# Ledger of designs, part 4: designed miniproteins, single chains, continued (3)

Each design is a single chain, and the fold is of that chain. pLDDT is the mean over its residues in the fold that is shown.

## One batch from the design tools (miniprotein)

Design m8113
Fold by ESMFold2-Fast:
Structure m8113 (fold): chain A 59 residues (1-59)
Amino acid sequence: SMAEAEEAVRRAREAAETEPDPLRAAMYVLAEAVTAELLGDEEAAEELRELARERLREG
């Protein structure tokens, strides 16, 4: 459901914000992106992929 996908996006942002390792943070975000895609929320999945891309740019 969309609510589950929205929750996944929120949790991914919190995890990325608190995780000091950019690679580990990106991996958490990508895992949640897969969940959002499976729930049918393409917008949330793309937003999560964008967050992962941003974290990877940090090194």
Scores: mean pLDDT 75

Design m8114
Fold by ESMFold2-Fast:
Structure m8114 (fold): chain A 73 residues (1-73)
Amino acid sequence: MAMEEARRLVEEAEKLLEEGSELLNQRDFAGAARKYREAAELYEEAGRISGDEGLFKRAERLRALAEHLARLA
């Protein structure tokens, strides 16, 4: 069901956030930026499927963070 797909995408995005945080701790800003951008794409897709406005807001914030980190790399 579409709502189950949205939940799975959110779970995948959360795993990417964990990976990004680990890379950030290693000072791999480019790696962290890629992971946060990928997570943002998954949250955006989940938002489209579920209609959850909060997921679009999470995606927006993560894209901004990824852009900032890419500038540090």
Scores: mean pLDDT 85

Design m8115
Fold by ESMFold2-Fast:
Structure m8115 (fold): chain A 63 residues (1-63)
Amino acid sequence: MEKALSPEEAEALVIMLTAGFSPEARRAAIDRLVPEAAEKNTIDSEKVIEFAKEEERRLAERQ
């Protein structure tokens, strides 16, 4: 990506990538990955999706 991601743009991308997941998994992805994406000026969509899947699995196991 040639231009810096704003925190707002990073948050919007994480929300879009996690829209199919539970609200808890989506919130966890936003809280963890948006600051990292803003700091690194990049977002890895595979990493976001994998994180959300793992969090959703953990939440389902915990119930």
Scores: mean pLDDT 75

Design m8116
Fold by ESMFold2-Fast:
Structure m8116 (fold): chain A 58 residues (1-58)
Amino acid sequence: SEKDKLFEEMRKIGNELLELGAPKEVLKEAQKIFDEAIETGNYEEALKRLKELLEKVK
């Protein structure tokens, strides 16, 4: 489904943040984004927020 694809993209970004050694504050923010997406079902907004977070650590 579309939501499954979005969730897989979110997981890829989460893994990239870990690989880049993102600060704990960034990892906590990423976790909050994941938790909120699971509660609300708004994976599109969550993916957008995770992409913005990733750009800040590159």
Scores: mean pLDDT 84

Design m8117
Fold by ESMFold2-Fast:
Structure m8117 (fold): chain A 70 residues (1-70)
Amino acid sequence: GTAEEAKKRAEEAIKLVEETNGDAEKGKKAQDAAVEAVILAGESGDEEARKAAMEAAKKVREAHEQGLIE
C-alpha cells in the first residue's frame, strides 16, 4: 500500500545517501526518493510512514549540508 511504498522510498533515500561518494546522480536519486517518501507518507496518513519519511529527509538534508550531495 501507499504507506509501505513511502517506507520503501525512505529506506532507498537513506541507502543512497550512505552510498554516495560525491556522485551527483546518486545524490539526485536520494533527494527524489526522500521527496516521494514524504508525499506518499502524507497521502497514506500512516504515522510510521511519516516518521520514516521525516528521518530520510533529515539524512538527505544533512548530506547536502556536508557537501556529499547537491
Scores: mean pLDDT 79

Design m8118
Fold by ESMFold2-Fast:
Structure m8118 (fold): chain A 68 residues (1-68)
Amino acid sequence: SSELKQELLRLIGEILRIIGEIIDLEAELAKVRDVDPARAAELEARIAALRARRDALLARMRALSEQL
């Protein structure tokens, strides 16, 4: 259905946005890892939260794909 297609496209867009944020934060983490432990810990926590969100959205995308 068109509704399932629109929801799938929305999820794909959200997943790509989160992947982009993770890449940017991992690049920042690489710069501060050995010089700012407090900042590194903040970035690691944010990356972990984004990875969990990504995994949840991927699971939802798989479930919707099975309805196509």
Scores: mean pLDDT 89

Design m8119
Fold by ESMFold2-Fast:
Structure m8119 (fold): chain A 55 residues (1-55)
Amino acid sequence: MEKELEEVIKEIEEKFGEEMGEVARLSAEDAIEAGASLEETLKALREGLESKLEE
């Protein structure tokens, strides 16, 4: 996985636990395989992270 993607997933794991990190990793890989760009995938992960932090 791209280094930027790995860093975002690691932050999710550290803040919300390994299960959320695994879900984020699988979702990111699936999205990229389905044709989403890396930038779109990173944006979605960051928005999810920010939403969880506001909760």
Scores: mean pLDDT 75

Design m8120
Fold by ESMFold2-Fast:
Structure m8120 (fold): chain A 62 residues (1-62)
Amino acid sequence: MEELKKEAERHYQEALEAIERGDIDAAVQHTVRAAKYYFKAGDEEKAMEVARELGRRILEVR
């Protein structure tokens, strides 16, 4: 379980970096993986939070 949370955090950071550089494809990919890993770790609420927050930020990228 702890390893799944670490993977989720890694993908969360990768998504933030992709958003910052304007790489929409990478941002979407890492957002989905972060949410999946939180969900698999049993933290469904965190998975939904991550998907909503990163999804909102992705929509704001030009």
Scores: mean pLDDT 82

Design m8121
Fold by ESMFold2-Fast:
Structure m8121 (fold): chain A 61 residues (1-61)
Amino acid sequence: SEIEEKYKKVLEEIQKLVDTYHAAAEGKLQLTPQQLADLVSRINELAKEYAELRKKIEAEK
C-alpha cells in the first residue's frame, strides 16, 4: 500500500540522518551548530511522521 511504502521511506530517511548524527557525535563528521540543530529538528519531524504512519498501519490490521 501507499502508506506502507511511505512508512518504509520515512524509516530509511530517519536511519540515514541518525547515522549522520552519530558520525558527528563521534567526531567523524564536523557540523556547524546550525547544521546540527537542523539535523536534530529533521529527525524529530520524521520521527513524529513515522509514529503517525505506524498507527495508521496498525489500524488496518
Scores: mean pLDDT 82

Design m8122
Fold by ESMFold2-Fast:
Structure m8122 (fold): chain A 69 residues (1-69)
Amino acid sequence: SEKKKELRKELLKKIGEILRLIGEEFDLELKLERGEISEEEYEKKLEELKKKIEELKKEMKELSKEIDK
């Protein structure tokens, strides 16, 4: 159905967003190793990324429930 197609697109979009945020975590670690950012900036930005990932995971669970209906 069209509804399930749109829900799958939204799910894939959120998976892509999570993968992008994981990539940002790696970039953050590389910047810390290079001394381009402070440990304080690293911890602050890492916490923001983790919060966004957790929120996306919650949204994905809700979408998965809707697809399974």
Scores: mean pLDDT 84

Design m8123
Fold by ESMFold2-Fast:
Structure m8123 (fold): chain A 54 residues (1-54)
Amino acid sequence: SRESARKVGLDLRKMAADVDMEVESKDTALKTLEELQKVPELKDTATKMANELK
């Protein structure tokens, strides 16, 4: 659902802010995004967040 995708987007943006401080947080975020890309509705959001985290 779109609401779930937005929540994930907000969580990922918060993780992106922390990624500059912790390398392990970045690895966890990337793994989460990889899993989210397997969900059709979350795939687009996960792809955008992966690009933002990079």
Scores: mean pLDDT 68

Design m8124
Fold by ESMFold2-Fast:
Structure m8124 (fold): chain A 61 residues (1-61)
Amino acid sequence: SDEELLEEALRRIAERIGAGDFEGARRVLEEAKKVLSPESAEQLERAYRVMVRQAEEKRKA
């Protein structure tokens, strides 16, 4: 389902960001957006932005 695809994409993006692989995280986002509904793609983009910001703030601390 769309919800299952969104959940899996979020997990994969979080793993990439946690590993410091921001390029890989961006790639997963772009690939997932091609198969997700517009609503789920928007949710994924918002979550991605939050995760990246949190990781960047953690690096500054």
Scores: mean pLDDT 83

Design m8125
Fold by ESMFold2-Fast:
Structure m8125 (fold): chain A 62 residues (1-62)
Amino acid sequence: GPSAEEARELGLKAAEAALAGDKEAAQRWIEETRRAFREGSGDAAGAAASGVVDALIALKES
């Protein structure tokens, strides 16, 4: 599975796309983050979860 850094970067990609208003890209990055949850360590999963939450909030606001 991805490292904590990779998982965090995936979550940040999702949040970045969501803030840019690109909901399709945000959804793709959310799915990659979900994969990190399944395969990652506890730390990697936690970092990914943070990114997903931020992305979902941004999408809801948009």
Scores: mean pLDDT 70

Design m8126
Fold by ESMFold2-Fast:
Structure m8126 (fold): chain A 65 residues (1-65)
Amino acid sequence: VEPEIDESVVEKANESAIEAVIEQLRKLGKNELAEKIEEAYKNKDKEKLKELLREGLELILEAEK
């Protein structure tokens, strides 16, 4: 079941967060990972998207050290 209001809010927040992660990964030269995240988001592959976002965030945190 997909609650209309919660899903809309989650999608908006996720869209902004995903775009931010993609931009940071592209700045780090991780273009392939950024493209994979974009594809997973477009394909509505929630499980793959979560995996790729976690990997992307770990790379961003490593670069910020």
Scores: mean pLDDT 71

Design m8127
Fold by ESMFold2-Fast:
Structure m8127 (fold): chain A 66 residues (1-66)
Amino acid sequence: ADALRRQGIELAREATRMAHEGASSDEVAQLLAEARRKLLEAGLSPEEAEQVIRDTVKATTEELKK
């Protein structure tokens, strides 16, 4: 469960970096869908999974601006 949650977070981080580097919206959406799937497998609700993805995207975007 904990490993799946970490995998979901890492996929969301990768999707955010790829978007920042100019990857297509379809490629980014696929990685975010995989991240969401991993978080759901980890036992999070859909609402919890979306919140984790949003928080990860926000934090990663702020890191990339520095």
Scores: mean pLDDT 82

Design m8128
Fold by ESMFold2-Fast:
Structure m8128 (fold): chain A 97 residues (1-97)
Amino acid sequence: DSERLREEIRELAELLERGASREELKRKLKELFPDLSDSSVEVGVEVALFLLEKGESPEEAARAGVTFALLAQELGINTKEERDKFLENFKLAYENL
């Protein structure tokens, strides 16, 4: 629920705007959502950084990062292979829209 996740998205967006490292972004996502697996956190961070690199706003990148971290958790993404495949599919979908 993006409306309920407003503050979590804002906190992640502030870090993205400041040019925070991958390690800082991972730490913040885990702090905001302690039940996320490491692989789900990595999905969220890489989605957010990909969108920021593509010119999306920090707020849009953060919203997607949070959304896809939670989606990866629901899908049970627990391995590097599953994470990498998910991210490849996400990037391909973005490039073809």
Scores: mean pLDDT 85

Design m8129
Fold by ESMFold2-Fast:
Structure m8129 (fold): chain A 61 residues (1-61)
Amino acid sequence: SIGDRERELFTRLAEGQISLEEAIRELEEIAEELRKRSDDPDYAAQLEGLELLIESLREER
């Protein structure tokens, strides 16, 4: 699931297995997938949260 993919990315980032730039790119790809499913309120809410998180991570640069 998309949620499982997000969790795996955060685990890899926290453990230093991927760069911040790589994590942001992967999260943007997940956001694009969620936009295709935004007809569902649950997916729309997940997208909104993910977009805020991506912006926060970019600010850490």
Scores: mean pLDDT 77

Design m8130
Fold by ESMFold2-Fast:
Parts: C-alpha cells; structure tokens; sequence
Structure m8130 (fold): chain A 92 residues (1-92)
C-alpha cells in the first residue's frame, strides 16, 4: 500500500540522516529496508525497530551480510505492514 511505502521511505531517510546508505522496497505485504555503511548504533536502532514491528503483529527478520544490513517486515494485512514500517522508522 502507499502507506507502507511512505513509512518505508521515511525509515530510509532517517537511516540516511544517521550516515547510512539506505534503500526501501515494498512488495505486497512485505517491507524491506537495506542499509549500507550503518554504524553499530544505527544497526541496533534497526533491530529495535524490527522487534517493535513484531509487537504490532508483523513478522520481522534482520540479516547482516558484509557491510549490508537488511530488515524485512511482513504484515498479515497492509495496515500491519504499514504499522511495522512506521515502528522501524520511529526507532531510527
């Protein structure tokens, strides 16, 4: 949904304000935030956001591969996907 995309884009902007390179994708009920060059503090904030998204009924995964951190949030509904993305952005 547009709400999930707007929330994901805001999360990417917040990560960029913290010095990371960020990209957001929304496909169906899944929001993916990819961070490069993130500080340990920014990575911890992203993990905290992923945990917060789970408390809202979303499923979340965090993967670290080399210099890249990927946060994936899947909502059972578009509303929960958007709420999860907002929680991620709020932690960043």
Amino acid sequence: SSDARDAAELAARRAEERGAEAEARVEGGTVTLTLRGASPQTMFAALAGAVAAQSLGARSEVRAEGDTLTVTITGPTPEIAADGARALGGAL
Scores: mean pLDDT 86

Design m8131
Fold by ESMFold2-Fast:
Structure m8131 (fold): chain A 64 residues (1-64)
Amino acid sequence: MLSERERALLERLDEVWRRSQQLPPERRAEVERLLMEAVQALADGDLERAEQLLREAEALIERA
């Protein structure tokens, strides 16, 4: 089973991805790039990096 921290990050990733689909193409591409980097960080076990990238993606959505 995933840890609570990993599960929370996956939930946040899914929410950010869903919200990104409502954005203009240029902004959506930038968010998707950050999400791909966050997925890679999770795959590498770097949870701190994944959290940082998700926070950056969330900030971009809020400012859009």
Scores: mean pLDDT 81

Design m8132
Fold by ESMFold2-Fast:
Structure m8132 (fold): chain A 110 residues (1-110)
Amino acid sequence: SEEERLARLEEFVEQTLKKLQEIADGIRKAMEEGNIEEVKKLLDEAVDLFVEAQRELDRWIAEATSPELKEAVRRAKGRLASAFADIFEEVRKYNPELADEALARYQAAL
């Protein structure tokens, strides 16, 4: 049913946001410790997770038959993009070169 599809979409978004938050917390800890290698590793994980999530949501919107589901997927994409942008901006302020490398990784995956 459409209600089941909307519930599954919300669960996917909440699980992805939780994983992004866990990565963000790890990045902040690594920054505080001056562990540049760990910041890079975790930022790469955030990029990979965000790319996979975007691909899944693009599949959802392509398969969506109702206006409500299409709008829900667009809102979900916005929520994930905002969460990722916040992580990326914090790393850019900490180390612009790592942020540039992460952006290149993201662009190469598109």
Scores: mean pLDDT 87

Design m8133
Fold by ESMFold2-Fast:
Structure m8133 (fold): chain A 68 residues (1-68)
Amino acid sequence: MSKEELDLEVELALEVMRASIYKNAGKWDEAAEEYRRAAEIARQMGRPDLAEQFLKESEEAEKKAKAS
């Protein structure tokens, strides 16, 4: 991998980790935001399937935040 690709993979892993922490803590708005950031990084990596997965996670988190 190029260094740029490796840096994006590390950033993606960090955003997913933050999203999981917020999700487990019931911090739905913050989880949704981290998943949206993860989706954008996945798009930059040319991984549209991952981006779509993260956008769905973000939408579900937003729905839970709204329901609270």
Scores: mean pLDDT 82

Design m8134
Fold by ESMFold2-Fast:
Order: sequence, then C-alpha cells, then structure tokens
Structure m8134 (fold): chain A 60 residues (1-60)
Amino acid sequence: MSKSVSLEVAANILEVGAEASEMLAERNPKNREKFLKEAEENREAAEELKKEAEKLEKEE
C-alpha cells in the first residue's frame, strides 16, 4: 500500500473527529469553546496530511 493512502485515511479520521467535536459543541454549551478549538485543530491537521498525501501521490 502507498504512503499516500495511509495519510488520506489519517486525514479522514481527523475530519470525522472534527465533525464529532462540532456536534458536541452544539450539545454542550458550557464546553463549546473547547470542542470548537479541538475541531479546528483536527481540521488543520487533516488538511496538512492531505497536502502530504498529494505530494506523495504525484511522486508515485
């Protein structure tokens, strides 16, 4: 399996995690800021992994 596939899987997991954190922010007003921050960090990490996956895919 290529390294790009592994990075894409990791990025998808982070995106799902971000979506879950966003849902938790809506359901938990007291912890909304914490969950929104976690969602933002997960989305940034996912985008970085996607960029690395694209680089590797072009080198294959």
Scores: mean pLDDT 79

Design m8135
Fold by ESMFold2-Fast:
Structure m8135 (fold): chain A 92 residues (1-92)
Amino acid sequence: SIEEEARRLLREHGIPEKVIEDVVGVIRVMKEYGLEELTLEAIKATLAGDRKEAQKLLKEILKKLEKEPVSVQTALVLQVIGALTNIEIALK
């Protein structure tokens, strides 16, 4: 599953278990909107230090949410940004 792939990748990069569980929680929420694969790609870009690719993927996520209410778009994008930021902090 995408959740299992994310757990494996985050562990391989030395991300703490608490951060892994929080990131997987975000993937689970994004799955309800069919965005779990794009969320995993954004995580992969962040682990690779590719900030430009991570930003591009965040824009693609927002475009795919354009039919959702603005409040839902904002809440989901902020959850993804928070997850990626916590990964970056854990890598330093």
Scores: mean pLDDT 88

Design m8136
Fold by ESMFold2-Fast:
Parts: sequence; C-alpha cells; structure tokens
Structure m8136 (fold): chain A 85 residues (1-85)
Amino acid sequence: MLYTKASKEDIEKFRKEADKILERAEQYAKDGNVDELRELAREAIKLGEKYNDPIGGIATALRVIGLEFDAWLKKKKEEEERRKQ
C-alpha cells in the first residue's frame, strides 16, 4: 500500500474543510461564478491528498463540478430567454 491510512483527526479535518468548499461552491453557483467553481474543484482534490483521503477529495470535486455544470446551464438558459424577448 503506497498511501497512508487517514487518521480519525484527518477524517474530521477533511469533512470540515470539504463542507466549507461545498458552501463556497453553492454561493458561487448561485452567482454563476464558473471560474471560482473550477478553483474549488482543484482545492477539493488537494484537500483529499492533504488528509490521505483521495477518494473523498475526488468525490467533493465531482460535486463542485456538478454545481459548475448546473450554473453554466442556468446562465445559458437565461441568455437564451433574453434573446427571445
């Protein structure tokens, strides 16, 4: 095994930091800030690496990417509705 087992403290710290990333992601998604969402996805990957939970980091990044995609679709729909008026 080439990676270290996450300690209980690492798991708790990861969850706390991941929750903060997801809260920021929800705010950026509401504002349509796609670039900030991309940076948060990168932060999530690094967070998983930092706390020896790469799977958790990837899962958090995928959630942020989902919010980025939803924000992008919403922005596209609003632009299209504006063109029809």
Scores: mean pLDDT 75

Design m8137
Fold by ESMFold2-Fast:
Structure m8137 (fold): chain A 56 residues (1-56)
Amino acid sequence: ASAGDAARAAAQLYREGVAAEDVTPELVRRGLERAGVRAPVDETTARLTADFLRKA
């Protein structure tokens, strides 16, 4: 997935009230699905996005 897809997942999870500490790579993938992104999300992208949300 692209950086834009990762940002979209992060925004979606925040809109749904997911606590930063509860963000996992699995939740990032779910966030992308809910945002309508169909691109494959590799483990590295999901992990980086989860770390971003935990630090934000």
Scores: mean pLDDT 67

Design m8138
Fold by ESMFold2-Fast:
Structure m8138 (fold): chain A 59 residues (1-59)
Amino acid sequence: MVEQAKRAVLNAAKALTSPEEAEKLFKEDPIKLAQKVGELASPEARKDYERAKKLLEES
């Protein structure tokens, strides 16, 4: 469950920012990565990332 959310966030981060930075942040703190991607994405995509972030925090 959470693994799919983490992977989706990583893929989105690679598209919106640097692949190297996205992978580094994903290994260190996937919640921080989700927050950063949410800030860069559109309002609609941001809601998806906020849900993924909560899922990661609750699990």
Scores: mean pLDDT 66

Design m8139
Fold by ESMFold2-Fast:
Structure m8139 (fold): chain A 89 residues (1-89)
Amino acid sequence: SEKLRKEAEEALEKAEEAAKAGDVEAAKEAALKAIEAAKELMDAGDLEAAVEVAERLIEIAQKIPDEITRGVLELAAAVVLAAAKSLLA
């Protein structure tokens, strides 16, 4: 899961940079890659890393100026977070 963690980290960094720049499309693309990496981390049993990725993505999504894109990404990240936490319990 080290490769998956690195892929998630790179996607989160790109999403945060794009969100701060106001680039909604770039932020969305990077955020979706981070969600995919978080799902792959869950499938690999790296649930703590999946939780961390989802929590950071919710924070990044809050910086996105487009309300619809922000809401969709927050919901997607929250679903991943709930699933990973449920598997940890």
Scores: mean pLDDT 85

Design m8140
Fold by ESMFold2-Fast:
Structure m8140 (fold): chain A 83 residues (1-83)
Amino acid sequence: DEVDVDYLAAHAEEFLAALREWEAEQLAKISDEEAREALREAAEHLKEAIRAAAAGDKEKAEEHAKKAEEALKKAVEILAEKK
């Protein structure tokens, strides 16, 4: 499934606000530093994807969305092993 870049662009401010809240909530629950770093990496790439989508740069938005997905999978894997 392709990321709906036009939807991200239309709702960029809402997604950025929700992402900041989600990141803060997850970091408050996670004490494992490796998982925290992977989560921060995922959040940063997702923020860049949303910003790129809002700017009309669909290729950059898709690239960062894929990197965010990879970083999030890494964070989930670390957390599953740890707890």
Scores: mean pLDDT 77

Design m8141
Fold by ESMFold2-Fast:
Structure m8141 (fold): chain A 64 residues (1-64)
Amino acid sequence: SMEEIEELIKKAEELKKQGKDLEASELLRELLDKMHEDPEVREEYEKYYEENGLGPMGIPLPRK
């Protein structure tokens, strides 16, 4: 569900802020698995990264 996606993103962000990049990456991988099963999950994930100026896996995505 969208709530699960939001929860995973928030948890990953929290871990990232704590310097736990490996744990954050693991949660993002779990999110990616959910996107494979649900197109709505994928759309929400893409919107989140677009709004934060990030590409897949949190890689910076400069736009012109």
Scores: mean pLDDT 66

Design m8142
Fold by ESMFold2-Fast:
Parts: C-alpha cells; sequence; structure tokens
Structure m8142 (fold): chain A 84 residues (1-84)
C-alpha cells in the first residue's frame, strides 16, 4: 500500500513540474495533460489506501509507474519545445 501512495505522490510532483513548464510556455494542451496526470495520481492515492491484496497493490503500483513515465515524457517534450 505505502509504495503505491509514494509512487503516486512522485507522479504528482513530476506532473506539477510539467504543468509549470506548460504554463511558462503558454502551452494550454500540455497544461491540460499535466492536470489530468495529477487527477489520475490523486485517484491512485485513494485506491492505494484501500488496496489490501498483493495483486491489487501490484496493479496500482504499475499504474503509478505509468503516470511517472508519462509525466517525465511530457517534461522532456516541453523542454525540447523550448529549444525550438
Amino acid sequence: MERVVKLAEEAIELAKKALELAEELGDKEAAEKARKLIEEAKELIEEGKQAETATRITGLALRAIGLILDAEKLIKELEEKKKK
């Protein structure tokens, strides 16, 4: 359980960084994507607190890792856009 919450919190931190970059660049589409990642990560925190089986915990952890990867990709795309 704790691992899912920690991963989801990390996803929120990365998504917040993506949101700040998107807002700095005036990229409304990227800002919306970042907000959706924050919302999905918050949902995983709530689900993670209720997860009692190893299978459910593993599934939620994989979803949280997916959100982290999506947030990192968005940050990379926004940084690349700054160079253009």
Scores: mean pLDDT 81

Design m8143
Fold by ESMFold2-Fast:
Structure m8143 (fold): chain A 72 residues (1-72)
Amino acid sequence: AEEEARRAAENILYGLQWLGVKLSPEEAEEFRRRVEELILQLRNTAHPDAAARGDAALPIVRLVNEVIERGS
């Protein structure tokens, strides 16, 4: 679970960097760590339906958008 969440966060970061989003090593590691934590929270929390799970994932989407805006 923790290893899979870390891998997912690393893959998201890699994809953003491949798209040309520029982050310092410190910013990249902080983003990865925050996304990993949010994925673990999402995985470990019971959701009543798919819509509620989608809403709970919005902080991850917001972090991705923030990083794209900052790194452009």
Scores: mean pLDDT 80

Design m8144
Fold by ESMFold2-Fast:
Structure m8144 (fold): chain A 62 residues (1-62)
Amino acid sequence: MTQGAQALEYIIKGGEAFNAGDYEAAIKYFTKALELAPNSSIAKDGLESAKNALAGKPLPRD
C-alpha cells in the first residue's frame, strides 16, 4: 500500500514531534497523514491529541 506507507511515515514523524512537545509540527504531520489516508484512526486521534495539547499545554515545561 503505497499511500499507507507514506501515511505511516507522517504518523511516525507526528508522534515524534508530539513526544518532543512540538505540537505544531505534530499537527502538520498528522494532517499530511490524513491527506494520504483519510480513514486512518491513528492519524485522526494524533491530530486531535496534538490540537488539545497545543490549546491546553497540559505539561509544565522547564
Scores: mean pLDDT 76

Design m8145
Fold by ESMFold2-Fast:
Structure m8145 (fold): chain A 64 residues (1-64)
Amino acid sequence: MSELASRYAAGQVLIVGGEVEIELAKKLEEKDPSKKEEAEKMIEEGRRLIEEGRRLVEEALKKE
């Protein structure tokens, strides 16, 4: 019970954090196109955080 609630909350935090990383990467590219590769790495990190968060949310909402 408590485990599932914690997993859900952690998942949502990671999803939001990943979305913020992606937005920061887009702003970096906008200000300096030469930073495209660095922005791509930030997008990869953000995507990883979102996937991790979605996995935690899915596990918390899993029905058996």
Scores: mean pLDDT 80

Design m8146
Fold by ESMFold2-Fast:
Structure m8146 (fold): chain A 63 residues (1-63)
Amino acid sequence: SGAALAVDLLVREAGLSREVAERAVALAQKGASKEEIVRLLQEAGLSPELAERAADGVLALTA
């Protein structure tokens, strides 16, 4: 599923822990805004630019 691909993308390409990656994907599946997902990713240590791109990828894969 797209959710599994999104978790793998965040862990392998963005360097996030699996726990944070799963939380970001769960927020997207619940219909959370891009802004909320970006905030979570930035709190996890991603730059604003990387967090925006990662959030877009997660939302596209979980749509």
Scores: mean pLDDT 85

Design m8147
Fold by ESMFold2-Fast:
Structure m8147 (fold): chain A 83 residues (1-83)
Amino acid sequence: SEQALLEKLEEKLKEAESKKEEEVAKAEAEYYKLALEVARLRAEYRRARAAGDEERAAALAAEIEELGKKGGEKKKKIEELKK
């Protein structure tokens, strides 16, 4: 019975580790999705600047700054999950 309990404990610990890895992967996926959005906005920002569209460039710069702050928050969450 003790051996059966140890085997069940080992199974549950493996399941918990797998779930932790899944949570980390999901958090990292959200972070990289945000990074791709920032890259897209930076490309649009460069096009707006090249076109002399100062109003659009300013709006895009503000969006990039806001997403950068959200990226910092997601990075902290990933670091906490990896502890």
Scores: mean pLDDT 82

Design m8148
Fold by ESMFold2-Fast:
Structure m8148 (fold): chain A 74 residues (1-74)
Amino acid sequence: SAEARLDAQIDTLLAQADQLKAQYPQFAQQVDAVKGILDQARAETDLAKKKALLSQAAFQYHDLVTEISAALAA
């Protein structure tokens, strides 16, 4: 189902966020912000809203990865 596919994508991104937080604890606050949106997406019962929240979280996750890479490059 569409919901099951979105939930699988949310769970995958949550696992990636947890790994990122474990590797770079100095960015824990920014990772927790992304995880908050993913938790909202996971609890959402409306598929359109769930997809929108997942898209928002994915965008913020990619932005955060870019920010971390830039910070580490000095």
Scores: mean pLDDT 90

Design m8149
Fold by ESMFold2-Fast:
Structure m8149 (fold): chain A 88 residues (1-88)
Amino acid sequence: MEMVVQVLADPGSLTPAQVAEAAREGVEKAGGKVLSVTATTLSDGSVMVTVRAEVPDDISPRELAEAVREAVEKAGATVLGVLAVEKE
């Protein structure tokens, strides 16, 4: 099943690319296959990362969002919000 994960993070000392890489690692650790990843710096200095992934049907959006949050926080960013949704 295809899912989209969006992460809003305070990057601290990380670059947008490093936050995106951490989000990618979170998806892969959950058993997902990353199809695309984008990162955009917002006007307040926060980073929005969007990951599109193919995940097994037994992985819930909640489990995927939690894995991505943990990976991004472990990398040194502060997660302000994370949302995962199934794509039809």
Scores: mean pLDDT 84

Design m8150
Fold by ESMFold2-Fast:
Formats: structure tokens, sequence, C-alpha cells
Structure m8150 (fold): chain A 88 residues (1-88)
């Protein structure tokens, strides 16, 4: 649980889109591994947001700044799920 929170916080502090995406995806995987419903729901939303950010960035459909924002939104959803059980 603490490792998932750490990864999510590091994603929120990231300045590079690829790093934020990697950390958000790791936070989502760690949250899913807790077996707690709220963490799994927040992790699912986070994984979707980070995955979409990566795919769109790789295809040149969004800027690095837009991908960074999507990854950070995903990380925030993971963190919210870990704390309250509800994605925010």
Amino acid sequence: MEEARRAAREALEAEEAERAIELALEAARLADATGELGAQLGGGVGALAAGVARTLLEKGRISEEEALELAKRGAASVLGGLETGVPV
C-alpha cells in the first residue's frame, strides 16, 4: 500500500511525460495488488488514463505536456482510491 502511494506521489511530481506514465502505471499495478476494492478501482482508472496518455503520445496525437497532465490525473485517481476507496 505505501509503495503504491509513493509511486503515485512520484508521478504527481514528475516533470517528464514518460516518467509520469511509468510511475502512474506502477502505482496502479501496486494498488491492484492490495486486493482492496477502492485501491483496485482507483488503480483501474489510473492505468486507463496512463495507458491512453502513452498511446496518444506515441502516435503523436497529443503533446508531451498533455500526456504529462493525463498521467498525473491517473496518479491522482490511484491515490484517491488508496485513501477513500472512491476515484476522484
Scores: mean pLDDT 79

Design m8151
Fold by ESMFold2-Fast:
Structure m8151 (fold): chain A 77 residues (1-77)
Amino acid sequence: MISQEELDRAVALIGAATLAVTSKDPEVRELLRKAMDALAKGDYETAIKYLEQAREKSTDPDDIALIDKLIELLKKL
């Protein structure tokens, strides 16, 4: 069975993938793609860094709120 850590990682990947498709800013989408690549490699520190950069570039409050939740989730791992 998948561990809770792996499930949380999968949720973070799905969230980042959703934002990478729905965000209108190509720079934000590129940062989210880089965060997903880091998550796939288990590099949570690099993933958080790219998510924080995506947050700084985001102007949509819904995108910012979701990015903040993803950062909190990854900091627990």
Scores: mean pLDDT 78

